# Designed miniproteins, single chains, continued (2), part 109

Each design is a single chain, and the fold is of that chain. pLDDT is the mean over its residues in the fold that is shown.

## One batch from the design tools (miniprotein)

Design m7778
Fold by ESMFold2-Fast:
Structure m7778 (fold): chain A 72 residues (1-72)
Amino acid sequence: MATEEDIEKAKEVIEELERLKKKSTNPDVQKQLDAEIEDLKTAIENKASQREIDFLIERAKAVMEKAKKIES
């Protein structure tokens, strides 16, 4: 199972995703960010492994970088 520290890190990433979603004017970008938020929340609720949480965090970061490029 993920550690308490891994869960807190995932929660911080969720907050960043929600902030980017609020700033986004592109509905496709908003949908993509929302999907990453839901996946991370589901993983936390289901007590997913550290490996799974780390994978989802890395994927969310990649989505955030792509979103920033689209909005520029």
Scores: mean pLDDT 80

Design m7779
Fold by ESMFold2-Fast:
Structure m7779 (fold): chain A 72 residues (1-72)
Amino acid sequence: SQQQFTSQINDLINDYRNGNITPGQFVDGLIDIYQRMGDTDTADRLRRDYRQSPVRAIATFGRIQRQRGGSP
């Protein structure tokens, strides 16, 4: 469900903010969640930026979250 995916994204953000996972693990988790949601455009964008660096992918995620009214 949409609510379940929002919860999974928030859990992943909290794990990253608390230092429980690496930047690469955070981006891998985001890609998996967006793929399972059927949001292939977001998953592909994150995967493209991740090929350049995890930091670039995280910056892209932050922009997407701000556009959707979420925290980066």
Scores: mean pLDDT 82

Design m7780
Fold by ESMFold2-Fast:
Structure m7780 (fold): chain A 89 residues (1-89)
Amino acid sequence: SKAHEEALKELNEDRKKTIAYIKKNTETEEKQKEFFKVLEELAKKESEEKKIPFEEALNYIYANILYLHEEEKYPLKDIFDSLKEQVEE
């Protein structure tokens, strides 16, 4: 549906913004790779638990990070530390 296509476009734009924030706020390529690896592992867990496609789960995770950073004003490092704990549980 048209509404579904518009929602996917918004999620893709949120993902792009979140990726830009991660790149800006990570000091090294190694730390940047670690951040994206944590997001991938969380997306795999969410995809399996919720029975949704991996890319959809990943887009929701990126949108949530954007919300926490822009609206709730959490530093990216604090968001990363929280997400890493979720993957390790």
Scores: mean pLDDT 84

Design m7781
Fold by ESMFold2-Fast:
Structure m7781 (fold): chain A 100 residues (1-100)
Amino acid sequence: SKEEELLKEIQKRLDEFLAQAPTLSVDEVERRIFELLKEIVEKVKKYKASQETIDKISELVRQALDELRARFAGLTPEEQARLDYIREKVEEELEKIKKM
């Protein structure tokens, strides 16, 4: 189905992002994750994704952020606080997607 293809595409892009993330600054991580979220929102609207698919996408994004934090374990307290802020803003965007 189109929704299964969308989930596979999002998973692939999140995996590619996570693989590159250790080479990126925290600012580049923020930029890339929000660019990816914008593309997810556009595709969810375009394909009229079901609430079940939106919930699965949200879970994939949350899992990716948890893994991102683990891969950046050596960061300064300031950089760690920035990642926490990014997580908070991503959760706000995911809740907006669910309310569409």
Scores: mean pLDDT 82

Design m7782
Fold by ESMFold2-Fast:
Structure m7782 (fold): chain A 90 residues (1-90)
Amino acid sequence: MEELERERERLVEEAERLAKEKGIDHPEVLKKGVEIAKLLAEMAIKEGRIELAKKIAEELKELGEKAKDKEVSEKAKKAAEEVFEKIKEA
């Protein structure tokens, strides 16, 4: 769990730097947001918070459907699928 917390902190710092440089809606910032959301979902699964993980996966799926940037869309959809798969195994 501590490793995931450190990765989350690192990704948040990177996302904040990119948002300041490029703007919060920039594709690079949104891709970092997908990575953070995926880690939060993995942490939620490990804590037994399956309903929270489902909500995160649903939000990632929605982002994938609504994102104008193809890489953001594909990354979000893939992250949602991976989280849903892990939930099935939990």
Scores: mean pLDDT 79

Design m7783
Fold by ESMFold2-Fast:
Structure m7783 (fold): chain A 59 residues (1-59)
Amino acid sequence: STVDVLRQGAEDARRQGDKLRDEAIRLSHDPDKSQQLLQQADHYYDFSRTSQEAADRLS
């Protein structure tokens, strides 16, 4: 269902955001790369939230 696809997409995006945030922490000695990864993580978290909100509206 569309709801299941949106919930799966939200969860996948959240996990990808978590991986990027963890990598940014490991690269704290490289502030430019760390900042870029944190910005990418925020993008995935925003996508996850939007997809979850869409799923909730359809439920």
Scores: mean pLDDT 88

Design m7784
Fold by ESMFold2-Fast:
Structure m7784 (fold): chain A 72 residues (1-72)
Amino acid sequence: ATYKHTVTVTAKSGAARVGVSSTVESRVLPRLEAGETATATLTSTDPNAQGSAAQSAADKAELEIQTSTTVL
C-alpha cells in the first residue's frame, strides 16, 4: 500500500501576549519505508515579528505537532 503523511504544526507561543496568532503551514510528506526519514520545512508568519526580539521569542516557542497517515 502507498501512504500519504500529513504534518500539522500549531505554535503555542507568541499568541499569549497580545492575542497574536502564529500560523504554520501544513505539509504532505511522501511515502516512507521503514527506517526512512523525510524532512519538510514548515513556515510560520507572525505579523508582529520584530527583528532580534522575534528571534528570541521563536527560540522559546512551544509547538504542538500532529501527524495523520492515510492509505492511498
Scores: mean pLDDT 52

Design m7785
Fold by ESMFold2-Fast:
Structure m7785 (fold): chain A 100 residues (1-100)
Amino acid sequence: MEEEQKRKAEEVKKRALELLDEDPEDEERRREAMLLALEAAAEYPGYGLEALKEVYVRIAEIEGVEIDEEKRDKGVEALKKVPQEELKARLAELRAQEAA
């Protein structure tokens, strides 16, 4: 992947983490942060998956949940097997429903 893809994935990760830090107890912000991370994983393979892992860890930390790193990593690896266009289309549909 190109340096631009990595930079964009890092910016999405930063925004997601900022949302979580602004109001850690806000369930809607946690949902928004997760959607941003999933969208990055669909748009920027590799770099976006790294961003998704970090956002997931931060959400679990806020909720006081012990992270099963093995299950987390297996879930992220399974996501790599989903066609990017299909994942992007589904996330766009979910986004439109949230905005409505």
Scores: mean pLDDT 74

Design m7786
Fold by ESMFold2-Fast:
Structure m7786 (fold): chain A 75 residues (1-75)
Amino acid sequence: KVEELPGYVKVTFDSLEEAIEYVLKVKPPQVTIIVNGKFVGSITYSEDKEETIAKLKRLIEEGGGLPVTLILPKY
């Protein structure tokens, strides 16, 4: 589900693969990661795609897994 907020986009994923693909497609300078309603962390998009994928997987796992909610700034 996609929810647009003033200056932000909130997107919830039930699939790790879909969450990763979304971040790789959008290439946001920053992503806030929320798992089960709890803030887990933020990452900055890296030119090293494997680094970005690894950070996303780790934070989602630390938060308890899926579903994951991503919050991205709009410009």
Scores: mean pLDDT 77

Design m7787
Fold by ESMFold2-Fast:
Structure m7787 (fold): chain A 97 residues (1-97)
Amino acid sequence: MEAEIKKLIEQLEQILEQVKKETGNKLAITTLESAIELVREGVEKKDPLLIEIAEGLVRITLGVLKVAGEDEKSIEALEKAAEIIRKIRDLIKKELG
């Protein structure tokens, strides 16, 4: 479980690096940085609510970018990030139950 969560966090960091290199979208970058910090804190504290907040932040930014219709690569990156964050949340919930 812990090894799987670590791998998923590493995937989130890779998505952040991809967005920095390919799009430079400041809103997506700032959202991913904040979401990764919340995920790390939620994992450390075993608090699924912090991870749910991180998913919410990513989904809000995703909605903003979809309305703008201008950055498909950042949209795809944020969609992948939201799914990974959800998987981390579910793993933490399973470890607590």
Scores: mean pLDDT 86

Design m7788
Fold by ESMFold2-Fast:
Structure m7788 (fold): chain A 96 residues (1-96)
Amino acid sequence: SVAEFVEALERAIAQNPRLRFTVAEIVKLLQEILDKAESDKAEAEKNREVLVLITKGMLGQEFADALRNLTPAQLRELIAALAPYVAEAEAERAAG
């Protein structure tokens, strides 16, 4: 579920705060997958494969496999849930 992904990402960030920047990249990839799902299926699939590899590295194989099967509604929900972490990453980048 989206809630399980958010919880797993929060635990990963707690262990390595630099992963907030990786979460920003995840949100960008999620947005591009959603935006290109019908217009450029090859590019959407390429971005999904990149997202799966990042997720595998951060959270392990089970979450990577689950991510591959998320619906567009779940992708939108995940983007909304991760928005606060993206804001934190941008604030840290701006602070130097």
Scores: mean pLDDT 80

Design m7789
Fold by ESMFold2-Fast:
Structure m7789 (fold): chain A 105 residues (1-105)
Amino acid sequence: AEAAERARDEAEAEAQLEAFRARAEAQVDRLAEHLERGEEEGLESVPTLRRLAELGRAGDGEGAARLLKEFTGDDRPLTPAEIAAALILGEGLAAALELVERRRA
């Protein structure tokens, strides 16, 4: 009974991991397509996204938050929460861009 239940739980976990990988790969594909199209069309958002990723990799949360406020036209002073959120976003974007480059290679 317990051995059969454990085998079933392992199979479900493996299926969920596979579904998660497929969804993550689809998101990386969408990011790659967006960047390629944006670079071809000369969209200002593409250089801004790349700069945000660079600031995230450098651990520059204040720089990342400032860049986002400039891009959105928000003149309000930086808060610690905005700095922390911008750093997390920049680090996540840097990781996603590394996955895109690895798939192109």
Scores: mean pLDDT 72

Design m7790
Fold by ESMFold2-Fast:
Structure m7790 (fold): chain A 58 residues (1-58)
Amino acid sequence: SREELENELGAALSAAKSAEEAQAAYDKYAPKLMSLLSEEEAEVVKYFVDDAIEEIAK
């Protein structure tokens, strides 16, 4: 489900210890997740993922 994919992406990003791992998580879950979300929800997820990757990259 959409919520399960959101949780999986969030968990994968949280577990990622490097930008490379975070990017891999994004590539794995984001395409399917984006297809299941409303336009507004897709924007929120995109912001969340981008922010998480940036934080991990620091």
Scores: mean pLDDT 73

Design m7791
Fold by ESMFold2-Fast:
Structure m7791 (fold): chain A 64 residues (1-64)
Amino acid sequence: SELLQRIARHDLITEFGLSEEEAEALLRLAQEGASVEELADRLIKRGMSREDALRVARGLVAAV
């Protein structure tokens, strides 16, 4: 859903402090079929907690 993707992008920036470029890159990976585990691993390496990373990754996959 385009609307859900726009909402997810906005929330990544406003709630989790990602840059526009970071949020777009993660959303693009989700659109290309990246798993929750792949997306969460990228977020953990950026410094996000495992719990927050998994929550965010699930939201991204659900938005596509």
Scores: mean pLDDT 81

Design m7792
Fold by ESMFold2-Fast:
Structure m7792 (fold): chain A 68 residues (1-68)
Amino acid sequence: MLEDEIVEALARMGIGVAKIIFERSKKPEEAIEFLRWMKERVAASGSPVAPEMVKELDERIKEIEESM
């Protein structure tokens, strides 16, 4: 199991990277794919913070999808 600090860091870093992909490449599909990959990793961690991080990742994915 990943430690909570690592899971939180991965989720936060994932959101930041996805924002860069979206803003710089203007490819929302790539940003969504990256966020979904991060969500899967976070969910699989079994960390107590995983549900909260998954919710945040889902919200970011939805925002990008709604902008398409």
Scores: mean pLDDT 77

Design m7793
Fold by ESMFold2-Fast:
Structure m7793 (fold): chain A 99 residues (1-99)
Amino acid sequence: MEEREKLIEEGKKVAEDLSNAAKQLRAATQALGPEFAPVAEDAEKTRKKVQEAIERLESGENVDEAMEELKQAITEADEVLGKANAALSRYRRALNAAA
């Protein structure tokens, strides 16, 4: 399987995971207050960066540079997704405490 195709697939998966996390964090912001808004914003911005890196790689221009950009974007996205999941874990605990 070609390394480029695998990298695009990984990028698409992370972008979708970030989109889903951002939606849940926006819901948390409405339910519990503004604490979750910065994490939702970071997830949304990082998803956009990953999507832009995917589009550059798919364009076929400067493929080696575009592959490195997408690898870096995925690494950043994994870090942001980890923070988003930690925030969602806090949201779930807060809901259980409020019950």
Scores: mean pLDDT 82

Design m7794
Fold by ESMFold2-Fast:
Structure m7794 (fold): chain A 92 residues (1-92)
Amino acid sequence: GNLARRVAEMVAKAVEKAGGEVTVEVRGDEITIEATNLSEAGKAIIRGFAGSLRAGGGEVTLREEGDHVTLEARNVGPIGLTSAALRVIGEL
């Protein structure tokens, strides 16, 4: 199974539960998340996810514009993905 896709879908569900709208794209070890109508809780979920991926050695670009956030991650490995999943489970 594609671990990156599963973890990205978990982030989407957590953000949606916090009232946001999320689009997720996964291409191999690359993840793109675009989220709108975000509360501070929704932004915190995405920021936490970005931090976990960076800590695991991923290259992450996070762009915040009001209530719109775009996350682009590259070279995402299983350690970063597992850490990110555990972080997001706490928000579900």
Scores: mean pLDDT 80

Design m7795
Fold by ESMFold2-Fast:
Structure m7795 (fold): chain A 58 residues (1-58)
Amino acid sequence: MSKEEAIENAVKGIKESGGLATARAAAHDLEKHYGVPASVDEAAGTVTLGDRSVKVSR
C-alpha cells in the first residue's frame, strides 16, 4: 500500500467508523509505519494525517 493510499484508507475508515480512538490508532499507525506526521485535536474533533485534515465527529 502506498503512503497516499494508506492516508486515504485511514480517512475513509475514520469517516465510516468515527470516534477519537479510531483516529488515534490510524494516526499512530501512519506515523510509525509510513512516517506520516499525524496529530489528533480532541477539542475540535479533528485529526491531521500528513496534509489531510478530517472531522472525527461523524
Scores: mean pLDDT 75

Design m7796
Fold by ESMFold2-Fast:
Structure m7796 (fold): chain A 91 residues (1-91)
Amino acid sequence: SELEELAEKLLKEFEEFINSQNISEEEKEVLIEAFRHIMEETLKMLQELLRKGVISEEEAIEILKRRYEGLKFTIELYIKSKLEEERKKKE
């Protein structure tokens, strides 16, 4: 389905984003695993709503995109905050 293909694409984009960050390999693994879990639960919920006819596929796609944007923004803020703290410790 288009929704499942989008979820896989967004997960891959997130993994590429995290792998480009200057954080430990252990932290990368934890963040990717947490993101995968949240996205899988979101996808499951959206598929259930679609099956019950509560939302359209277009609405489900929009919800998934908004969820991805919000999660990515939160993680970006976390990484920036952590890098600022590491910088201050060197001063």
Scores: mean pLDDT 83

Design m7797
Fold by ESMFold2-Fast:
Structure m7797 (fold): chain A 61 residues (1-61)
Amino acid sequence: SAESEAIRARIGALFSQMTAAQRDAAIERMAAIVAENKDKLSRLEIERLVLEALEEHAAEA
C-alpha cells in the first residue's frame, strides 16, 4: 500500500541518520515488535509500531 511504502521510506531515512550503535538497537527493537505482534496485528499495524519506535530512538541522533 501507499502507506506501507511511505513507512518503509521513512524507516530508511531514519536509519541513514543513525549511528551504528543506534542502528543495532533499532534492529533489535524491530525484531521484538515483530515477534510480540506477528500473531495479533496486521503487517501494516506492525509497520506503524516499528516506525513509532524508530522515530523515538532517532530523536536524539
Scores: mean pLDDT 79

Design m7798
Fold by ESMFold2-Fast:
Structure m7798 (fold): chain A 97 residues (1-97)
Amino acid sequence: MQEEAREGEELVREQYGAEAEIEVTEDSTTVRIKINGKEIVLRRLNREESAEEQRELARALAELQKELAKLGKGKSIEQIDADLEKFLKLLEEKEKE
């Protein structure tokens, strides 16, 4: 788990050029990205997310997209969501090994 979190953090650093911290709990995975002096928190739950939780994630994805654009690393929200799913799959695959 700790090693998988570090691999995910390194992938965010490589893809976005930003510092990241990944926290995995029984109920959630939280990715904290430090970019342009801001901290953006992306939270995925191991259950169906409420409308409020979905809105918070959407706002965080939009803020990350905006900050990435300022660095010349423009990505669509769909690309950022796909990157997040990839980070989560790396954590899951390492747990199974």
Scores: mean pLDDT 71

Design m7799
Fold by ESMFold2-Fast:
Structure m7799 (fold): chain A 98 residues (1-98)
Amino acid sequence: MAAEQQALARRAAELLAQAAKDPSYVPEAVRAVGELSPKVGREVETAVRDAPLMSPQAQRAMADALAERIGKEVPGISQETLDAFRDALEAMLLALGA
C-alpha cells in the first residue's frame, strides 16, 4: 500500500543520513533500501563497496539514478521523500568515498 511504501522510504532516507555520519549504520541503511526494492538495495551495497573508487561527480550521479529508479519502481512515494532519499544517499557515498 502507498502509505507503507512512503513510510519505508522515509525510514531508508533517515538511516542513509545516519550512515553518512556513522558507518556502523550502513548495514541497516542497505537493508531498509532493500525493503523498498531488493534490486536497488543490491545496487546501493555495490555503490558502498565501490565508493572509494568513484569521483564525487560519479557518487552524485549514482545517488540521483538510484532515487529515480525507486520513484519509478515503488509507487506512492512523494517527490520530497525521493529528494531526501537522494540527498542522504549522496551524503553517505561522499562520506564513504573520502
Scores: mean pLDDT 84

Design m7800
Fold by ESMFold2-Fast:
Structure m7800 (fold): chain A 79 residues (1-79)
Amino acid sequence: SVLEKLEEERQRQLEALKAMLRAGVPQEVYDKMLERLREETKRKYLELGMSESVAQAIADGEVTRLELLVREAELALRG
């Protein structure tokens, strides 16, 4: 249940970032959104009982992965 909700939220976050990409928002807007997602992800893992350092590492890894997926989508759209 918790893992399913985390996966659904992650997919919603990815689709939101892809929608921003399609709308042509500037890089600074993506950077701010990624920072917000990092803080939200860290908070969720802290609530799941992870230590601050572990929650931070997980959040950094997940946001880095999202950033790479968004950049891959951008490159695909540019041909």
Scores: mean pLDDT 78

Design m7801
Fold by ESMFold2-Fast:
Structure m7801 (fold): chain A 88 residues (1-88)
Amino acid sequence: SNREKAERAWEEGLREALRYLEKGDKKAAAEAVARGADEAIEYLKKDDSEEAKEEIRKVLAQQVAYQLLITIDDEEVQRETIEALRAL
């Protein structure tokens, strides 16, 4: 389904972001999050449903949150962000 494809695209984007963060490449990590979100939203847009609209809002909110957490120059925030991404 489009929802399952969206979930997979978002998860792959976050896994790629994790790999970049573990290497200290914050810019590449933030770009990976954006690509995962964009691909997930394109799948969700193919559904004409209120559930798909709610999932788009959740993806957008999570994209903003992760990009902010990734770009914060704080070692503890970075550690917690990596742990959150590993738990997915």
Scores: mean pLDDT 85

Design m7802
Fold by ESMFold2-Fast:
Structure m7802 (fold): chain A 64 residues (1-64)
Amino acid sequence: AAEQLAELDRLIGQLRSDLTTAENKLKEAQAAGDEDAVAEYQAKIDRYRTGIAHLEAERARLAA
């Protein structure tokens, strides 16, 4: 239980860091007019947000 919560916290933290990086890269791609890069980073952001929400829900269940 404690080890699983620690692992979830680590994974959530990593995904939040990856999300911030992808959001910054999306802004750079938008400024450059790189439509392919915009599509790529938007897809990554959507996946990271979904992953974070899923892991946070699981963490909340285990922490109860």
Scores: mean pLDDT 86

Design m7803
Fold by ESMFold2-Fast:
Structure m7803 (fold): chain A 76 residues (1-76)
Amino acid sequence: SKEKEEKELQKELEEGEKMLEEIGEELGKEKVYKFLEESSSEEVREFLGKIAEKLSPEKGKALGAAFALIANKKAE
């Protein structure tokens, strides 16, 4: 069901946004957001890989989903 998939994606996006807020507080919010805005999909994947090594698997997955949605929105 598309409705169920959208609900799960929404949840993952919300969790990812919350983690971006926490990471932004630690690394500098403007610096992180500018990197995401200006970076290629490959650079974003490398950045996610480094963060995922420091996070739990669940948090890494949610963060990955949020960044993937941001990258896809820019590609279209």
Scores: mean pLDDT 62

Design m7804
Fold by ESMFold2-Fast:
Structure m7804 (fold): chain A 58 residues (1-58)
Amino acid sequence: MKTYRVPPGKKITTSDGKVYNEGETFEVKDDEILEVEDLVTGEKVKVKGKDLDVFEVK
């Protein structure tokens, strides 16, 4: 199972309403829908957990 870290300038909200702030680590299922918010632009994008591989940590 993969662990992800919220990158600087981002905030992640899970489908059940949990919020992870920049620098925090979290684990999600590949098929879970997450909301990624850019704290600089205010833009929000919904992505699946598997599409967060670019933020993966081991």
Scores: mean pLDDT 73

Design m7805
Fold by ESMFold2-Fast:
Structure m7805 (fold): chain A 56 residues (1-56)
Amino acid sequence: MTAEQLLAGGRAGAAAGPAAARTAEHEFRKSIEQLTGELKEAAEEGLRIAREAAAR
């Protein structure tokens, strides 16, 4: 993953609301797949919790 890609995702999330949040989630998922082993699982769990909180 690159810093530019993460920055773009974050900025989109801040500026465009729900549609951008969806894009940010997808980018974050992609970043998690770049991780390996237990770190990937921990990040997946964190993302799921954050998504649930954001949804309601």
Scores: mean pLDDT 63

Design m7806
Fold by ESMFold2-Fast:
Structure m7806 (fold): chain A 99 residues (1-99)
Amino acid sequence: DLEKLKEEAIELAVELEKYKKAGIEPPEELKKRFREVSEQLRALVPDEKERMLLSGEASIAIAELNNDKELAEKLREMKELVEKGDFEGAEELGEKMEK
């Protein structure tokens, strides 16, 4: 089920970030499962737009975990632009976030 894999990928990304924030090495099983899920999603979602949207959701979840409300809000705006097909607007917003 594609939706289950997407949800699991986001959950695993958040768990990995918790370990990084704590300065602790993640369990090998967690890293392995994240790799497996990422490979399955890449095979099932060949469309670049769909992969960018999924990556955006994971990034939003990580920003929320870090209590970075400003970053989370900007990432949501980028996701909306990608959903609308406004890739130029998404790229411009991304450049502003890097500065």
Scores: mean pLDDT 77

Design m7807
Fold by ESMFold2-Fast:
Structure m7807 (fold): chain A 71 residues (1-71)
Amino acid sequence: SEEERERLLENARSFREQVLAMVKDLPEDKQKEVQALLDEYIKRVEETGDREEFLKAAIEFAKKLQDIIDS
């Protein structure tokens, strides 16, 4: 529904702010990678009306974020 989509976009925005705060002390190159990853995730959430696609995007984001932090 429209309301579910708006809620997902709101949650994605809040999530972005929280993730950026958590990685603020990482090297600049890693921070840029995280910002690019967040931009891709938020764009996918904004463009997709399918809940399964939102879930896949979130899982892929989480895995890539962990790889950046662990590298």
Scores: mean pLDDT 77

Design m7808
Fold by ESMFold2-Fast:
Structure m7808 (fold): chain A 92 residues (1-92)
Amino acid sequence: MEELAEELRRLAERAAELVREYARLLAELEEDPERAAAILEGGEKQAEALRLLAERAEELPEEKVRELIATLRREIPLLEEEVRRLREELAA
């Protein structure tokens, strides 16, 4: 279904944004510059993987798209909560 591919694309893009923000905040709290750089690199690689998933959404079987949507719907609120917690810690 075309609407499922569009939903997956939107969720994957949102997850990529959250992963980048999460990595940025973790790196900001990290005292070791080398570890901070590794965190940023890891976050960027994960965000790129999610972006590629969004680009290939229409190539995936419908059942796979539904499973990925369900997974992202569960994971996105958890990532948003972690981002909020890190922002609070950074402000302390």
Scores: mean pLDDT 84

Design m7809
Fold by ESMFold2-Fast:
Structure m7809 (fold): chain A 94 residues (1-94)
Amino acid sequence: MSKLPPELREAMIRLAVLIVEAAVIVSLAKRKGELTEEEIEELRRIAEEIRREAERVEALLPEAPPAQAAEGRTLVEAGRRVAEELERIIREAE
């Protein structure tokens, strides 16, 4: 089996961290029932960063072994769904 490319590993880790960060902020916001303007801006930043890192992971997938490419695709799909949910939450909070 080929070693996972360092650039792909780095991008996947960044994407995973952003997904977790978004989930924590959304969970805390739902608990208190309201989003502050600061929280809305933070979620907007995270959504944009998720989309950028998802595109980066997707671009690097052709260089990955099949198993790692499948994991990368799953993470990209999860990231895009999270970004869409964040964008929805931001629109509803306006």
Scores: mean pLDDT 81

Design m7810
Fold by ESMFold2-Fast:
Structure m7810 (fold): chain A 81 residues (1-81)
Amino acid sequence: MLSFEEELELLIELAEELLPYLSPEQAKQVRELIKRMKEALAAKDYATAFKAALELAQILNQAARENPELKEKLDEWLARL
């Protein structure tokens, strides 16, 4: 069983891996959310980290609807959780 911090760290790794499949606007938003999550985790501000993770998930879900290759990568990652 992964800790909450470890699960968020894996989500950050996934988001970084998916950056090349995103539009420039989506990539900018994802990079800002990754930064926010890292800062919140370092501060042990789990509420802020979780909120940023939800916003990140919404952007990745929207991007997956627009890009089948991104959807395949996201589905493969989620299947191993």
Scores: mean pLDDT 81

Design m7811
Fold by ESMFold2-Fast:
Structure m7811 (fold): chain A 64 residues (1-64)
Amino acid sequence: DFERDLLVALARMMVSVAKLTDAPLSDKEIARMEAIAEQLRAMGATEEAERLRALIERSRKLRA
């Protein structure tokens, strides 16, 4: 599925960039990432969805 493969590639790139930059995520960025993670999970890309979700949780901990 082209859409699934594209989202998987995008999620992997997002995780890689976040690891490199260590920049804090805005609330809007977190909401966007949550939407992508939900779509990935619905498409069966569970591993990629969990990696993206871990990034979101990390950002939330930095704000707490």
Scores: mean pLDDT 76

Design m7812
Fold by ESMFold2-Fast:
Structure m7812 (fold): chain A 70 residues (1-70)
Amino acid sequence: ARELVERMREVGLEIAKEDPNRNVSRREMADILGVSQSTVSRAIREAHKDPELQRRVDDVKLLEQMAKLA
């Protein structure tokens, strides 16, 4: 779970850096990471058990929203 959350954050940052106007969804993130959407959703759910993981998941979601606004 934690390693997946870190990967999601890294991928989100690279996408925002290369194309700020690109919309990043959970499905697109799952495709890039080579996992299912259910795996991404589960990682987000597991983050609720750990404040540090929650913060990292929120970073990824913030990057998705920033990409939509840019």
Scores: mean pLDDT 64

